# Designs tried in a protein design run: designed miniproteins, single chains, continued (2). Part 114

Each design is a single chain, and the fold is of that chain. pLDDT is the mean over its residues in the fold that is shown.

## One batch from the design tools (miniprotein)

Design m7956
Fold by ESMFold2-Fast:
Structure m7956 (fold): chain A 81 residues (1-81)
Amino acid sequence: AAEETLRRIAEKTGMTVEELKALFDSAPSLEELYQELKKRGLTDEEILDFYLAYVDLETKLTPEQRERLRAFLKEKLEKIK
């Protein structure tokens, strides 16, 4: 579930779920969010899982929409590495 993914990422980063949501909401760009999460020890796969879980929680995506978004974000992350 989206909530379980957010809790797992929070535990790994040493942040609360509320702090992770605040970081997502305050990030000026995807590139800056990615760099901050990498500094906190997340892998590219974990960053994708976090982004998808947060969007799913806020927008209630269908499984098909989630797979499309995952593919899009994976492509974007490859370009900003």
Scores: mean pLDDT 75

Design m7957
Fold by ESMFold2-Fast:
Structure m7957 (fold): chain A 62 residues (1-62)
Amino acid sequence: SIEDLLAELAARPNAASRAAAHELRRNPDVPLEKLRGARDVLLAEGDEEGAALLDRIIALRE
């Protein structure tokens, strides 16, 4: 579920991954384009697991 994915994203050691989880919990209607941008930032920072979690959340919101 999205809630399980958010809990895993919030538990990541990467601060950007935790910030993305916080933003989604605060605003579930955050634009998909903004989430895709955040995913790309996580990939660039080397948090492939965080990026994969965020990508799964994006897919569930499409």
Scores: mean pLDDT 82

Design m7958
Fold by ESMFold2-Fast:
Structure m7958 (fold): chain A 70 residues (1-70)
Amino acid sequence: STSQVNAVNVVIDYTKQNGGSMTVDQARDVLDTQDISQADRNTIYDMIVQYSRDGVVTVTDLNRVRNQLR
């Protein structure tokens, strides 16, 4: 949905400011600030975790999450 894509775009923007990667816990903290349902947050977080490696997610990984939500 548009709201899910917008939330992931915010995570992407913060990840870019953090040198192109962040932990899944940091990504969760950003998602918790977004005005979306808890179900949508959980769905996005689960996708972030699936694309993460050793608890870290990159801008490339988050672009894949965003593409699944389109």
Scores: mean pLDDT 85

Design m7959
Fold by ESMFold2-Fast:
Structure m7959 (fold): chain A 81 residues (1-81)
Amino acid sequence: MIEERDKLQKELDEAINNPNLSEEELAHKIVEISLKLLELGMSKEAVFALVEQLAEALGLSKELLEKILEAIEKGELIKVK
């Protein structure tokens, strides 16, 4: 559990620090990792708190944050185009 969570955190950190990722690609990655954290038994409240904290730290738009939270709530990945 802890090692898998640390691996997901490292993957997220690498995505955040990748200048070649678009804002939508980063949002898709955040949703993907969030869904994996839910599968590992993390509570929805804890995942939402983590996503909100990341959005604030990264300066993501309110519209993109709402899209990410809705995708997690529905269990669907964000479409990247």
Scores: mean pLDDT 74

Design m7960
Fold by ESMFold2-Fast:
Structure m7960 (fold): chain A 78 residues (1-78)
Amino acid sequence: MTVEDVARLLEAAHRAKGSDEELVARAVAALETLKTEEQLFELARLLAERGLSAESPRLSEEQREELRRLAEERLAAR
């Protein structure tokens, strides 16, 4: 599963307004497959491009904080 696959699942879950519990569960499970900081940063970038915030209610609190930290770190590095 690629970072783009995870972004697509999160977008689909958001578009379903969280009513599709199986789709939301699949998106969360897919997010858990991302293990590197580079993958999490790329996910944050893709979510921003799609108009989705890192504070999506379907992301875990820990994953939201990690995405924010990685995005800030990368922006600082430039």
Scores: mean pLDDT 62

Design m7961
Fold by ESMFold2-Fast:
Structure m7961 (fold): chain A 100 residues (1-100)
Amino acid sequence: ISEEERLALLKFFLETKLPGSDEYRAQLSRLLLFLLENAGKVVSYEELIRTVFPNKKPGKNELDKLIEDLKKLLEEAQQKGIPLKLEEVKGKGVKLVPVK
């Protein structure tokens, strides 16, 4: 991922009305930032849980909802010319990658 694409995505997130509560938006932002720092690498579900929910023990459904909402936000970002997607790796985790 280029620095220009990374900055464009961060700007998109700052300017976009994110869903949920203030805490949910904070969790979504932590998820995005961690995936940007690890762009092109598979990030495990365990690592995501540790990073996104450091002060609680979430249910599986909580991480799944954040991933689903992030995928939707990335689809909106793609419509605005930011060619990034979230790819799920079966049984391992997710990675943030360029759209082909």
Scores: mean pLDDT 77

Design m7962
Fold by ESMFold2-Fast:
Structure m7962 (fold): chain A 68 residues (1-68)
Amino acid sequence: MDSDIAQGQQLINDNPELQELADRTLAARDREEIRRLALELANLMLELGASNDVASMAAADVARQALA
């Protein structure tokens, strides 16, 4: 669980496209925009070879940070 989030964060740090989406998600002020960006982040992580657990948990963690 926590290790999947950490692995996802490392993938984001290693991929500028993922980092841009994560940064946009964290900067978003609208709840629906945050959710859409987080879903886009998860989908891009899957396209780049991440597991479903890593992609979904990392994207959900970014969304939770943005909503806090």
Scores: mean pLDDT 82

Design m7963
Fold by ESMFold2-Fast:
Structure m7963 (fold): chain A 90 residues (1-90)
Amino acid sequence: SLEEKKKEAIEALQEAIEQQEEIKRTLEAEGLSPEEAEEFAERFVALAKEAIEEIEKAKTLEELEEVIRKTNARLAALQREIAAAIERAR
């Protein structure tokens, strides 16, 4: 159902938000500076928080699917930026 899919998506994003410090430490282990790792972790959390707000506002399955598609595209773009930063640090 719409409500079940919204709940699952929100729970996954909330877990991601709780992992901010772990994400930062992982990026530092990959060779990023503490400052750059913090910035990327904060951007990831901000994206997840925005996605939760948009998911909560979705009134139809079509609206929910669009929010998920947009969020996945933004996450993919951020992951590419992170990968490029890690390669530059090496």
Scores: mean pLDDT 87

Design m7964
Fold by ESMFold2-Fast:
Structure m7964 (fold): chain A 64 residues (1-64)
Amino acid sequence: SAADLFAALLQHDLGVPEELAAAVRAAMEAGDEAALRATIDRIAQLKGLSPRQAESLLAGALAA
C-alpha cells in the first residue's frame, strides 16, 4: 500500500525507528489525521526536522 511505502521511506531515508514508522502507517490506514500529525511532530522532534520539513512529511502522508 501507499502507507507501507511511506513507512519504509521514513525508515530508509530518515532512519525513523520502526515503532514510529509503524504508527505513521497505522494512522494513514485509519485516516486518523490527528494521530498522523502528532506522530510526525514526534518524528520531527527526534530527528531535528524543521517545521517546513515536518509539514512536507505530513503533506506527503496525507496525499498517499
Scores: mean pLDDT 84

Design m7965
Fold by ESMFold2-Fast:
Formats: C-alpha cells, sequence, structure tokens
Structure m7965 (fold): chain A 66 residues (1-66)
C-alpha cells in the first residue's frame, strides 16, 4: 500500500529563507496526520510505502516536486 501526503506552500513574495521556514511549519502541521496514516498503513501492511509530495506556489505558478 502507498500513502501520499501532499504539502502545499505559498512562496509568493517570500525570500528563500522565509520559504524554507514556511515549508518546515507546513510539514510540522501535517506531521501528526502523516504519522497517523503511516502507522495505520504499516499495521495493516508492513511493506507499506509513505510518499511526500510538495507543491510550491510562486506568483500564482505551481511547481510540484515528487
Amino acid sequence: MVITLTVEVDASGLSEEEVNKAFLEALGKGRAELFEKAAEALARDPSAVVRLRLIIEVNGERYEVE
């Protein structure tokens, strides 16, 4: 089984340092949900894979990193 968590960050008007901080904060907020889903999946299937997908939005343009 594969569990994918998508984290979305709006980087419009932010410096690289601020983008990094916003990303870490978004990851922190999603962390409990990610761990809960991963734990549930692994309890059912020890070979389950957890994937993180990043979406960064800059000036209305979206960039996806898998």
Scores: mean pLDDT 67

Design m7966
Fold by ESMFold2-Fast:
Structure m7966 (fold): chain A 78 residues (1-78)
Amino acid sequence: TDLPTDPEALAALLAELRARLDGLVELAEKAPKEEAERLAEKVRAEAEAMAADPRVPAELVALARETVRRLEEVVKRQ
């Protein structure tokens, strides 16, 4: 995967992804339940792939898993 190797670039990527994932959760809240379920499934698969890769930083894996949990809660409330 095209992950940055320097700490500065990694920190910038984490900040960008955090903002993007927040927008994704907000989008899911406004989407029909079926679309929110598909989105949660996609993000969950990506999070599991990242967790299985020892080269992926723990912070990035934690962010992905947190996003999955938030999306699953959105689906449950719809």
Scores: mean pLDDT 76

Design m7967
Fold by ESMFold2-Fast:
Structure m7967 (fold): chain A 87 residues (1-87)
Amino acid sequence: SELEELLVEVVRILSELKGMSEEKKEAQVKGVREIYASLRDHPVQLRQFAEELFEGAIAAAKEKGDEEAVKRVEELRRRILELIDEM
């Protein structure tokens, strides 16, 4: 789904900012897909998970001074929250 792929994009950005190996990045993507599958019928819990993921990604981007990453995560946050609020 669009929502799943957008959540995957956020975790890929976070993993890149944290300097994770390709193997660890793929494990993070798999984890997010499994969490999404478990929470797809639970919008309140899915929203909480998404907000925690955004907080981590924004914090990592700000720590690195990566203004483009901050902007991209904020754009993803707006779209993801819009999709969750439509559930």
Scores: mean pLDDT 88

Design m7968
Fold by ESMFold2-Fast:
Structure m7968 (fold): chain A 89 residues (1-89)
Amino acid sequence: ADGNLELIERIKEEAKKITREEFEKLVAQGVDPDQAAQQAIKKAVEQQVANFLKKSNGKGVQGALDGIKKIAEEASTEVAKELLAEYKK
């Protein structure tokens, strides 16, 4: 269904945005870049899970949560690797 692809893409974009914003904020505060990347990934994943839980009244939640976590973590990890590579340049 097309709606599922739009949802997946939105989760990816939101996770990527949160990862960039949190990484830049933490690095500006003097956090080690590798630690900042790990914290940014955790924040992005937790935020997507929280957003999904808030909106998911009455549908089988467990399989969907695992999917959301995986999508957010993969997208966030990709961006974090790019940010670390740019920072070490």
Scores: mean pLDDT 79

Design m7969
Fold by ESMFold2-Fast:
Structure m7969 (fold): chain A 90 residues (1-90)
Amino acid sequence: EVDRLVTESARRLVELHKSGDTSEEAILEAARDLAILYTVVEGLSPEEAAERAVEHLRNDPLYRPVITPELEERLYEAALEAARRVHELL
């Protein structure tokens, strides 16, 4: 199950970035997918994985211009929820 989540998260991140989709829904999905990868692949805690996911998106030239303070808070919460869920499977 975890291996499937990692594979699907990585695939979706690449697909979303290639599409250039900067909608709120796409960025929230990218945050969740990054958090899963940081938790499983990098071995970070859920809180650390969520922080790193948001930092990654803020440093991405594609996403940086559309991330407002309100969206940033929602990205962190979405990332944290995804990280906690996958961490429970480890």
Scores: mean pLDDT 85

Design m7970
Fold by ESMFold2-Fast:
Structure m7970 (fold): chain A 60 residues (1-60)
Amino acid sequence: SEERRGKGLIAYNTARTLLVHGRLPGFRTDEEGLRLAEEAIRKYEEGKWDEAYETMQKLL
């Protein structure tokens, strides 16, 4: 749905911001956090919008 795709896009943009800047207030920046950010981007690119959003929430 459009709503699910929108959540996936939020996850993608958040994860990309974290990877580009190396930090985002309130988010994990340890090795596992950066790996999860890459995973969220990958899931979004695969059209797995709900999974991308759930993966992003593990970064909080």
Scores: mean pLDDT 81

Design m7971
Fold by ESMFold2-Fast:
Structure m7971 (fold): chain A 89 residues (1-89)
Amino acid sequence: ERERVERILRIIEEAGRKAEEEGRPAEALREAARRLRELGEDEMAAALELLARLGEAPVGERPATPEEIAAGTAVLRALAERVEELERE
């Protein structure tokens, strides 16, 4: 099942890169969730959607701060690292 794990890794890595480059972690999380759902990874997609929603809630009335953007990017990076770890097991 290597191909499925590789696709999941690429989706998460792309989301992390997009979050870093554009400074929009919530948008990157939603895009990753959409792609994961296309692969049938509904639970992981739901988790990313929840993280995007929680990230937007504190910022709903104001622009995201650099600290909030950094936090969202860190979460995406941690998820990518976790999926890479699982690939080895």
Scores: mean pLDDT 66

Design m7972
Fold by ESMFold2-Fast:
Order: C-alpha cells, then structure tokens, then sequence
Structure m7972 (fold): chain A 67 residues (1-67)
C-alpha cells in the first residue's frame, strides 16, 4: 500500500541521517519520498498526518546536509 511505502521511506530517510550517510544517498532518499508524498496528497487526502510526518523528515534531512 502507499501508506506502508511512505512509512518505510520515512524510516529509511531517518536511518540514513542518523547513520551519517553520504549527502547523495540522503538526496536520493528525499527525492523518492517527495514523489510518494505527492501521490499521497493527490490520491489519499485522509492521510495528511503521514504527509506532515514525511515533510518533517525531509526538512531534518535537508538541515543535516546543510550543516
């Protein structure tokens, strides 16, 4: 399901950031998560809480790359 896919991508992004992954791996994970977030907004507006969680994970990852 798209819900399970989004949860897995959020967790993976958090793990990459916590483990100090290379910036390119983090960027690739952000790109994939952003694509699925767009689909969630369009197809499943009832899951706005999961979209917010994904956007927070992306923001934290971007902050980590910029530091």
Amino acid sequence: SLVERLKELIERLKELVENGAEPQEIVDAITELTREVRRMIEEHPEHQDLVVEAMKAIAEALKKIRE
Scores: mean pLDDT 83

Design m7973
Fold by ESMFold2-Fast:
Order: sequence, then C-alpha cells, then structure tokens
Structure m7973 (fold): chain A 75 residues (1-75)
Amino acid sequence: MEEEERRREQRAEELVDEIVEAMRRMKEAIMKITKEKHPDIDEEELEEEEKRLEEIIRKDGERLRKEFKKDLEKL
C-alpha cells in the first residue's frame, strides 16, 4: 500500500524537477540577455546575480515540492 504513495511522491518530484529545469532555462536566457544588453557589465556582478537567481530557483523548487506534498495529503 505504501508503494502507491511512494510512486505518487516520485511523480510529484519529477514534475517539480521539470519546473525547476524550465526555471534554469529562464535563468540562462535572462543572463544571456543581460550580457548582450550590457556587454561592459562586471563579471563579478554577473556571477553574483546568477548565484542569486540559482538560490531563488532552489528555494522556489523546495517550496513547490513542499506545497505539492501538502496538497496531495489534503486530497
């Protein structure tokens, strides 16, 4: 019986991973555009911004996974 719950949890995790992947692609696009529009931008500043975005993506991914688990438990 617990096997069904584990498979459901794994499915939710896979979906979150897909969303996180999409967010990573968005980050890459943002970084690309920023570099193109501001070619003189400081490499350190660019790295800091990328790290900040990565942290946001990680946090949002974790939150999303938590929310999905919560919603599945309610249903």
Scores: mean pLDDT 76

Design m7974
Fold by ESMFold2-Fast:
Structure m7974 (fold): chain A 67 residues (1-67)
Amino acid sequence: GTREEQEISLKELEKLGKEGDASSAGGAAVLALSLGDYEKAKEWATYGEELGNPKAPEIKKEAEEKL
């Protein structure tokens, strides 16, 4: 996919994550990492962890290591 397609996907995942979907919050964090937005990735991974996403702590650590 193109960067534009990834940015559109990120916006959709952020919308669902804000509605309380733990999987979408984790997906937003992963996609933000792929786009090089490590601050956004950390924020979404932190929120995903609060929502109970079991992968979120690993994503958060990876984002912190890239900052």
Scores: mean pLDDT 82

Design m7975
Fold by ESMFold2-Fast:
Structure m7975 (fold): chain A 83 residues (1-83)
Amino acid sequence: MEYKEKGREAAIKAIEEGRDTILLEAKADTKEEAEAKLNEMIEGAKEAVEEKGYEITKIYKHIEFDEETGQYVASARIDIAPK
């Protein structure tokens, strides 16, 4: 739930700032947890985009292990357009 709200806020800010791209990032000790957090953020972003009369055109997902922190970093770039 908390990560879903973070996704919503990121989408709303991007649209209000006139951006065509939403950037999301989640970190966790396991790959599965990082992906789960990111997927919740993406779901929140999708809801906010639809509510604002926009649509998602592309989603790019990337996951990597940060050896310095010992955590997995899951990130997404979501491209949006007015509907």
Scores: mean pLDDT 86

Design m7976
Fold by ESMFold2-Fast:
Structure m7976 (fold): chain A 70 residues (1-70)
Amino acid sequence: MIESILAQILVLININGSAKVSIDELKYILEKNGIIVSTETLNNLLLENGAKNGEVSLDEAFKVVKKLLK
């Protein structure tokens, strides 16, 4: 499951050309994989892991997804 989520994030990073995805894009991938989280909760978790300006790196996404799946 986590590997599938990270692969989907990597695809979006390649499409966006910026090495980052938006919080809304990350939330969409999580919901598609059965992980329901509010935008507020997800934003707070991402901020705790260093994400800024509503943009998420692959490393930041990995840390948050790993916490959500535990």
Scores: mean pLDDT 73

Design m7977
Fold by ESMFold2-Fast:
Structure m7977 (fold): chain A 81 residues (1-81)
Amino acid sequence: MDEKIDKLVEAIKEGNFKEASKIITELRKEGYTLEEIADRLAPEVPAFAEFLRGVDEGLKLIPVGIEKAIENNKKYRELKA
């Protein structure tokens, strides 16, 4: 987990959200929750950790793919901001 979290932090800081989405999907397939991933990200990228917590709450109500939820939420916020 920690090695993938380090790669995830780097991808987020570089703005590589496609790579970040892939790493999150891999961690989810390994059995980690979005909340656990967000908790590990909070010290380095707190804004993105809060974003993931929001996505986790949404996914608990409507089971959709994490990649689709992240991409659509990001695009929606960027277009509406």
Scores: mean pLDDT 70

Design m7978
Fold by ESMFold2-Fast:
Structure m7978 (fold): chain A 94 residues (1-94)
Amino acid sequence: MDKRIDELVDEMVKNGIVTEEQGRELRRRLREANPTDDQIDALESIAKLGVKNGQLDLAREFIEEIVENPNFSVEQYAAMLLRLIGEALDKELK
């Protein structure tokens, strides 16, 4: 588990989603939350979409919301993905 958390946070820092300072705090919170593999997969997907669509700040906000929410659900994750996709499409359509 810890290795996946470290790899996730390192990629987020590398891609500019979070600063090194924000990454240290996020890593601490994730370790304390002890997330499931499904939750880590969700976080990785949000981070990758944020990078792909140039939505780094929005991806960061969604990841922080998931980490702070002890009742994170697949429905909330799906809503976040739809928001990222919808805002990317709105920019393309103008």
Scores: mean pLDDT 74

Design m7979
Fold by ESMFold2-Fast:
Structure m7979 (fold): chain A 84 residues (1-84)
Amino acid sequence: GAPLFKNAGKGKVVYEGETTNEQLIAELNGKEDEPLAILEIAENKYAVVEVQDQNGKLVPLKDIRKAPKGTEFDLLSAVKYIEL
């Protein structure tokens, strides 16, 4: 199932396995306990953003990946930008 992300605008959250780009894979590699997601904001432009639940708690990537379909998360401020 796919979770829902508020404040993504027209962006798309990128998960491991959806990309062959080594730089994007490296941003998530070993960071399953970190409350981070990668947001595609435009062609070849990405933001690393913090993720929180509806209770305002930061949510680790491993818990985002296994969330039930329709679970809502808030995307916070970008901590890093990536241009490919």
Scores: mean pLDDT 74

Design m7980
Fold by ESMFold2-Fast:
Structure m7980 (fold): chain A 101 residues (1-101)
Amino acid sequence: GPLLLRAIGQVLRLIGDLIDIERTEDLEELKRLALEAIEEAIEALRELGKESGKEELAEEAIERLEELKEELEKTEDKEEIKRIAKEALELAIKALLELAK
């Protein structure tokens, strides 16, 4: 249905963000891209949560993404930033697909 198509669109965007993050070697750009991608994932979850009526599921995912965002902001290790970003975006992808069911 329409929710599934919107979820797929958001998932494809997050996969693109993850590829860009994995290919980025400059620490400042990597950190900026990772933070922006997590913020975009939070916004997508908030919107789809409201539209699906599954706001509680969206809120749980958003809370975990906010925790990962804070963890990412505190690190200057490129491998750790990539690890946190991957965990966050994979969580967001799974949550978006679950909201669309």
Scores: mean pLDDT 89

Design m7981
Fold by ESMFold2-Fast:
Parts: sequence; C-alpha cells; structure tokens
Structure m7981 (fold): chain A 87 residues (1-87)
Amino acid sequence: SEEEERERKLKELEEQIKELQARGEQVIAELKAQGQEETIKILEILLKHSNENQRQQLLVAVAEMTTADPETQKEMWEALKKEAERL
C-alpha cells in the first residue's frame, strides 16, 4: 500500500538522519584532535546557543559538508561562521 511505502521511506530517512548526526559528532571530535581551533570555536558557539532540534540540524550539516564539493563546503562554512558572529 502507499501508506506502507511512505512509512518505510520515512523510517529509512530517520535512520539516515541519525547516522548523519553521529557522523557530525565524529567530525567535530576529529577536528578537535587535528587542532582546528578556529573551526571548533565557531561550532562550539553554535552548539551552545542551539536548542535540541538546531543541534541535530547542525550535526547533520557538519556531516554533509564532509561529502560536499569544495564550493558547497565553502558556502556552508561561511553561513555557519556568519551565524556564530551574530551570537
């Protein structure tokens, strides 16, 4: 049925989002280990001023940046930096 198909796709998307969140947390830990101090400061400011939903979205964005092309990575990073500067 269409409902069973939609429910299956929704569950798959939820699992993908959770995997991206876990990857985002791993990327942040790796950046800390690499001594990327400016990048970590920006991410810590954003995480500190985020509610639970915003934290989840930020972790997904960080994970997606690792697989994005360089142009998209730059645009995403500049957007995060501007957001941190407003806080």
Scores: mean pLDDT 79

Design m7982
Fold by ESMFold2-Fast:
Structure m7982 (fold): chain A 70 residues (1-70)
Amino acid sequence: MEKLKEIKKIVEKETPHYAVFEVDGKLIVAVVGEPSEETIKKIKEIDPNAIIHTFASREELERWLAEAPL
């Protein structure tokens, strides 16, 4: 829970279009656009197993979230 909150704080500084959640013990970071190498490094320092998904548009991110098996 604490790791998820810290990653959200990092990602929200880079982009307003993001989602961070956990599925089956895997932390998933979904963002519109390519995050900076420094942001990726900070995420991996918090959770080296975190999965980062990048999307070309907000519409693609929203579609993927709607279809997520949650």
Scores: mean pLDDT 76

Design m7983
Fold by ESMFold2-Fast:
Structure m7983 (fold): chain A 99 residues (1-99)
Amino acid sequence: SLEEERKRLIDEIKRTYDAFKAALDEAQKRGLISKETAERLKQEIDEGYKKAIELAKSGDIDKAREVFNQTAVRLGKRLAEELSDEGLEAFYAALNRAM
């Protein structure tokens, strides 16, 4: 049902958001990214998360999923540009542990 899809999507967005923020905190603590970079990336995920949740709550499931996925893709591209191969591997390992 649409209500079950909405609940599952909101839970998925929340889990992914928390995991990304935890992985960014770990990467910053380990010196893999600067504090300034971590804060900018957190701000971007905060913005994308807020938009996706608002859309999901309004029942626009397809648009919520699109915004959420676009935010994740953009963040992943920026991480690949800003982190070394070892740093990127460590970040995604931390993300997997948090999810």
Scores: mean pLDDT 83

Design m7984
Fold by ESMFold2-Fast:
Structure m7984 (fold): chain A 62 residues (1-62)
Amino acid sequence: SAVLDKARELLAETTDPLVRAVLSEILKHSKSDAEAVELLRRALETTTDPVLKAVLEELLAT
């Protein structure tokens, strides 16, 4: 799945602990791209961190 595959790729590349934590939770709790997108949208609504926001926006654009 495109979104989950991109999330795994970004998780492997990131050194940001907040990004790692959020992507790990999304991957753990998502069984489909649709579920991942829902979790990404919720995370984006609550985040104030600019790096995490950029990563979440990139995944939603996938």
Scores: mean pLDDT 82

Design m7985
Fold by ESMFold2-Fast:
Structure m7985 (fold): chain A 85 residues (1-85)
Amino acid sequence: GAMTVEEAVQKIKEAGVKDGSKVYYKTTGNISEKAAKLIIENILKKAGLDPSKVKIEFVDELPEEGVKITLPFGDGTIEMVVIPP
């Protein structure tokens, strides 16, 4: 089934996302870059973070370094890598 917002918030917390972190993301399926960015920003806010203090970038290929998180959301998937500051 689709991941809940609460489950996504927990994954972001477990990945160690904090101020100064970098988040690289890509999308697969029926989710746009813009929709995915809004979802990531909302999850960061719910995790107690300021999205303006996190560098969020759309990429065609994820970095090999960092913590990988896969967020199924509706009919799409957000794949992301978190790199600490």
Scores: mean pLDDT 80

Design m7986
Fold by ESMFold2-Fast:
Structure m7986 (fold): chain A 92 residues (1-92)
Amino acid sequence: AAPPRILEVKVEAKGNTITVTVKADAPPGARVRVEVYDANGNLVASGEATINEDGTATITLKLDKPGEYTVRVWVEAGDATSAPKEVKVKAE
């Protein structure tokens, strides 16, 4: 199979909650992995979601502290993995 590809990543912050919406060129059932890193490069949150039939996945994560974060996203389909995409977000 062709490797999965991330088409779009949208990250929205509301207080201490971030919502990550991913649009991917991947088969339904492909796994979306999300890792959140603080400004010092420490992993502070992680999660996963499944690509649905319309090619999207959404995951909501809570952060314990205000600050600037890097959200790293990739998609796994069988043994194939997309290139990771990183998005910066500020939580307040």
Scores: mean pLDDT 84

Design m7987
Fold by ESMFold2-Fast:
Structure m7987 (fold): chain A 64 residues (1-64)
Amino acid sequence: SSEKEQLELRALLYQLMIDSSEYTIERIRKTKGDTPAAQALIAQNEAQIKLLREELEKIKKQIE
């Protein structure tokens, strides 16, 4: 159904967002190390990943 296809596409979009945020964290760690500013930005990106993973889990449960 179109609803199932929409959910599958949304799941793909959320996965891409997670991958992008993980790449951002990796880059910050490699360029700025463990400075307070870097730690704060990493924490913000990790919080975003957690939210995206929770939404992705909900979407996957709605798919047959």
Scores: mean pLDDT 85

Design m7988
Fold by ESMFold2-Fast:
Structure m7988 (fold): chain A 76 residues (1-76)
Amino acid sequence: SLAAEAIARLDELTRQAEASKTAAEARALRDQMFAYAGEAMLQSNAEDTARISAALARALGRMNAHIKAVEAEEAA
């Protein structure tokens, strides 16, 4: 389904961000994730939008934690 494919793509973008060596790269992947999730939700019914939104919230938590850690390393 579109929702399953969207959730898989969010997970892939999250893994790419967590593998990134710079905060700039991780932020660019986060921006791509927002754009992609937004488009997927526009093409989804309410149930699938809720599933994508929940996956997006989890992905953002992981990405933001990684960005914060890399920013701290870059500032040192």
Scores: mean pLDDT 87

Design m7989
Fold by ESMFold2-Fast:
Structure m7989 (fold): chain A 71 residues (1-71)
Amino acid sequence: AAEEQQTLNELSQYAFVRLSTARPALAKDPQLANTAKKLAQDTYEAYLSEAKNQSELKQHLEQAVQNYLSS
């Protein structure tokens, strides 16, 4: 659905900005966009039934971003 694609796009953009801001060297990685998209998709699929709103999805995505950055 259009709303689903919009939410996924917003989550992907959020992850992209967070990753590139926290680690500017990632801006040179051609896989950054794919990594952000994967984090967004995995978060959406894991929490789709439990998240009450988009803000809760972003909170779960932020945790996924922090876990990625600590790896």
Scores: mean pLDDT 80

Design m7990
Fold by ESMFold2-Fast:
Structure m7990 (fold): chain A 86 residues (1-86)
Amino acid sequence: SKREKAIEYFNKGVLALEAGKSEEAIKYFEKAKELDPSLSEPMEGGILAAEGRYDEAIALAEKALEKDPNNSVAIRVLTVAELLKA
């Protein structure tokens, strides 16, 4: 499904982000967002983290979790942004 493909691209984006490949991470997050627009808020958080804007990434991920506390994608973005900020 498009949702499954969006999650695959999201996971590739997170791995690229953790590897310091910011441009590659942004491309993966943009592709995930295109495939599943319901992921737009956590994908924008991933893009902000890739740009080094960790506090903004954290705030956006937390906002997504206020709407859905079980949003695994938003939890992952929050976790990665906090790790990269530390």
Scores: mean pLDDT 86

Design m7991
Fold by ESMFold2-Fast:
Structure m7991 (fold): chain A 98 residues (1-98)
Amino acid sequence: GQQNILRAIGLTLRSIGLELEFLRMGKTELAKLIREGIKTVMELMKQGNDDNAVRAAEILVEAAEKALELVREGKVEEAKKILEEANREMRRILEESR
């Protein structure tokens, strides 16, 4: 429905904001992991899998926000692990949608 499309778009915009924040902090590798997640969400949206696109976008935003908190605490390797785990789960959702 229109509500799910708007939600997926809103979450994607938030993810772009988080990517830019990591770039401002010089955390280029973490920003790349967020960009990979954004690409997965966009692919799900292009396929018309709105429910899966929302689910993937929610996983990405939650992981990226937690990663930002970890980076602020100096826990960069834990932040990377969380984003890598989120990308693995999102790719699983994408495979299940094919």
Scores: mean pLDDT 88

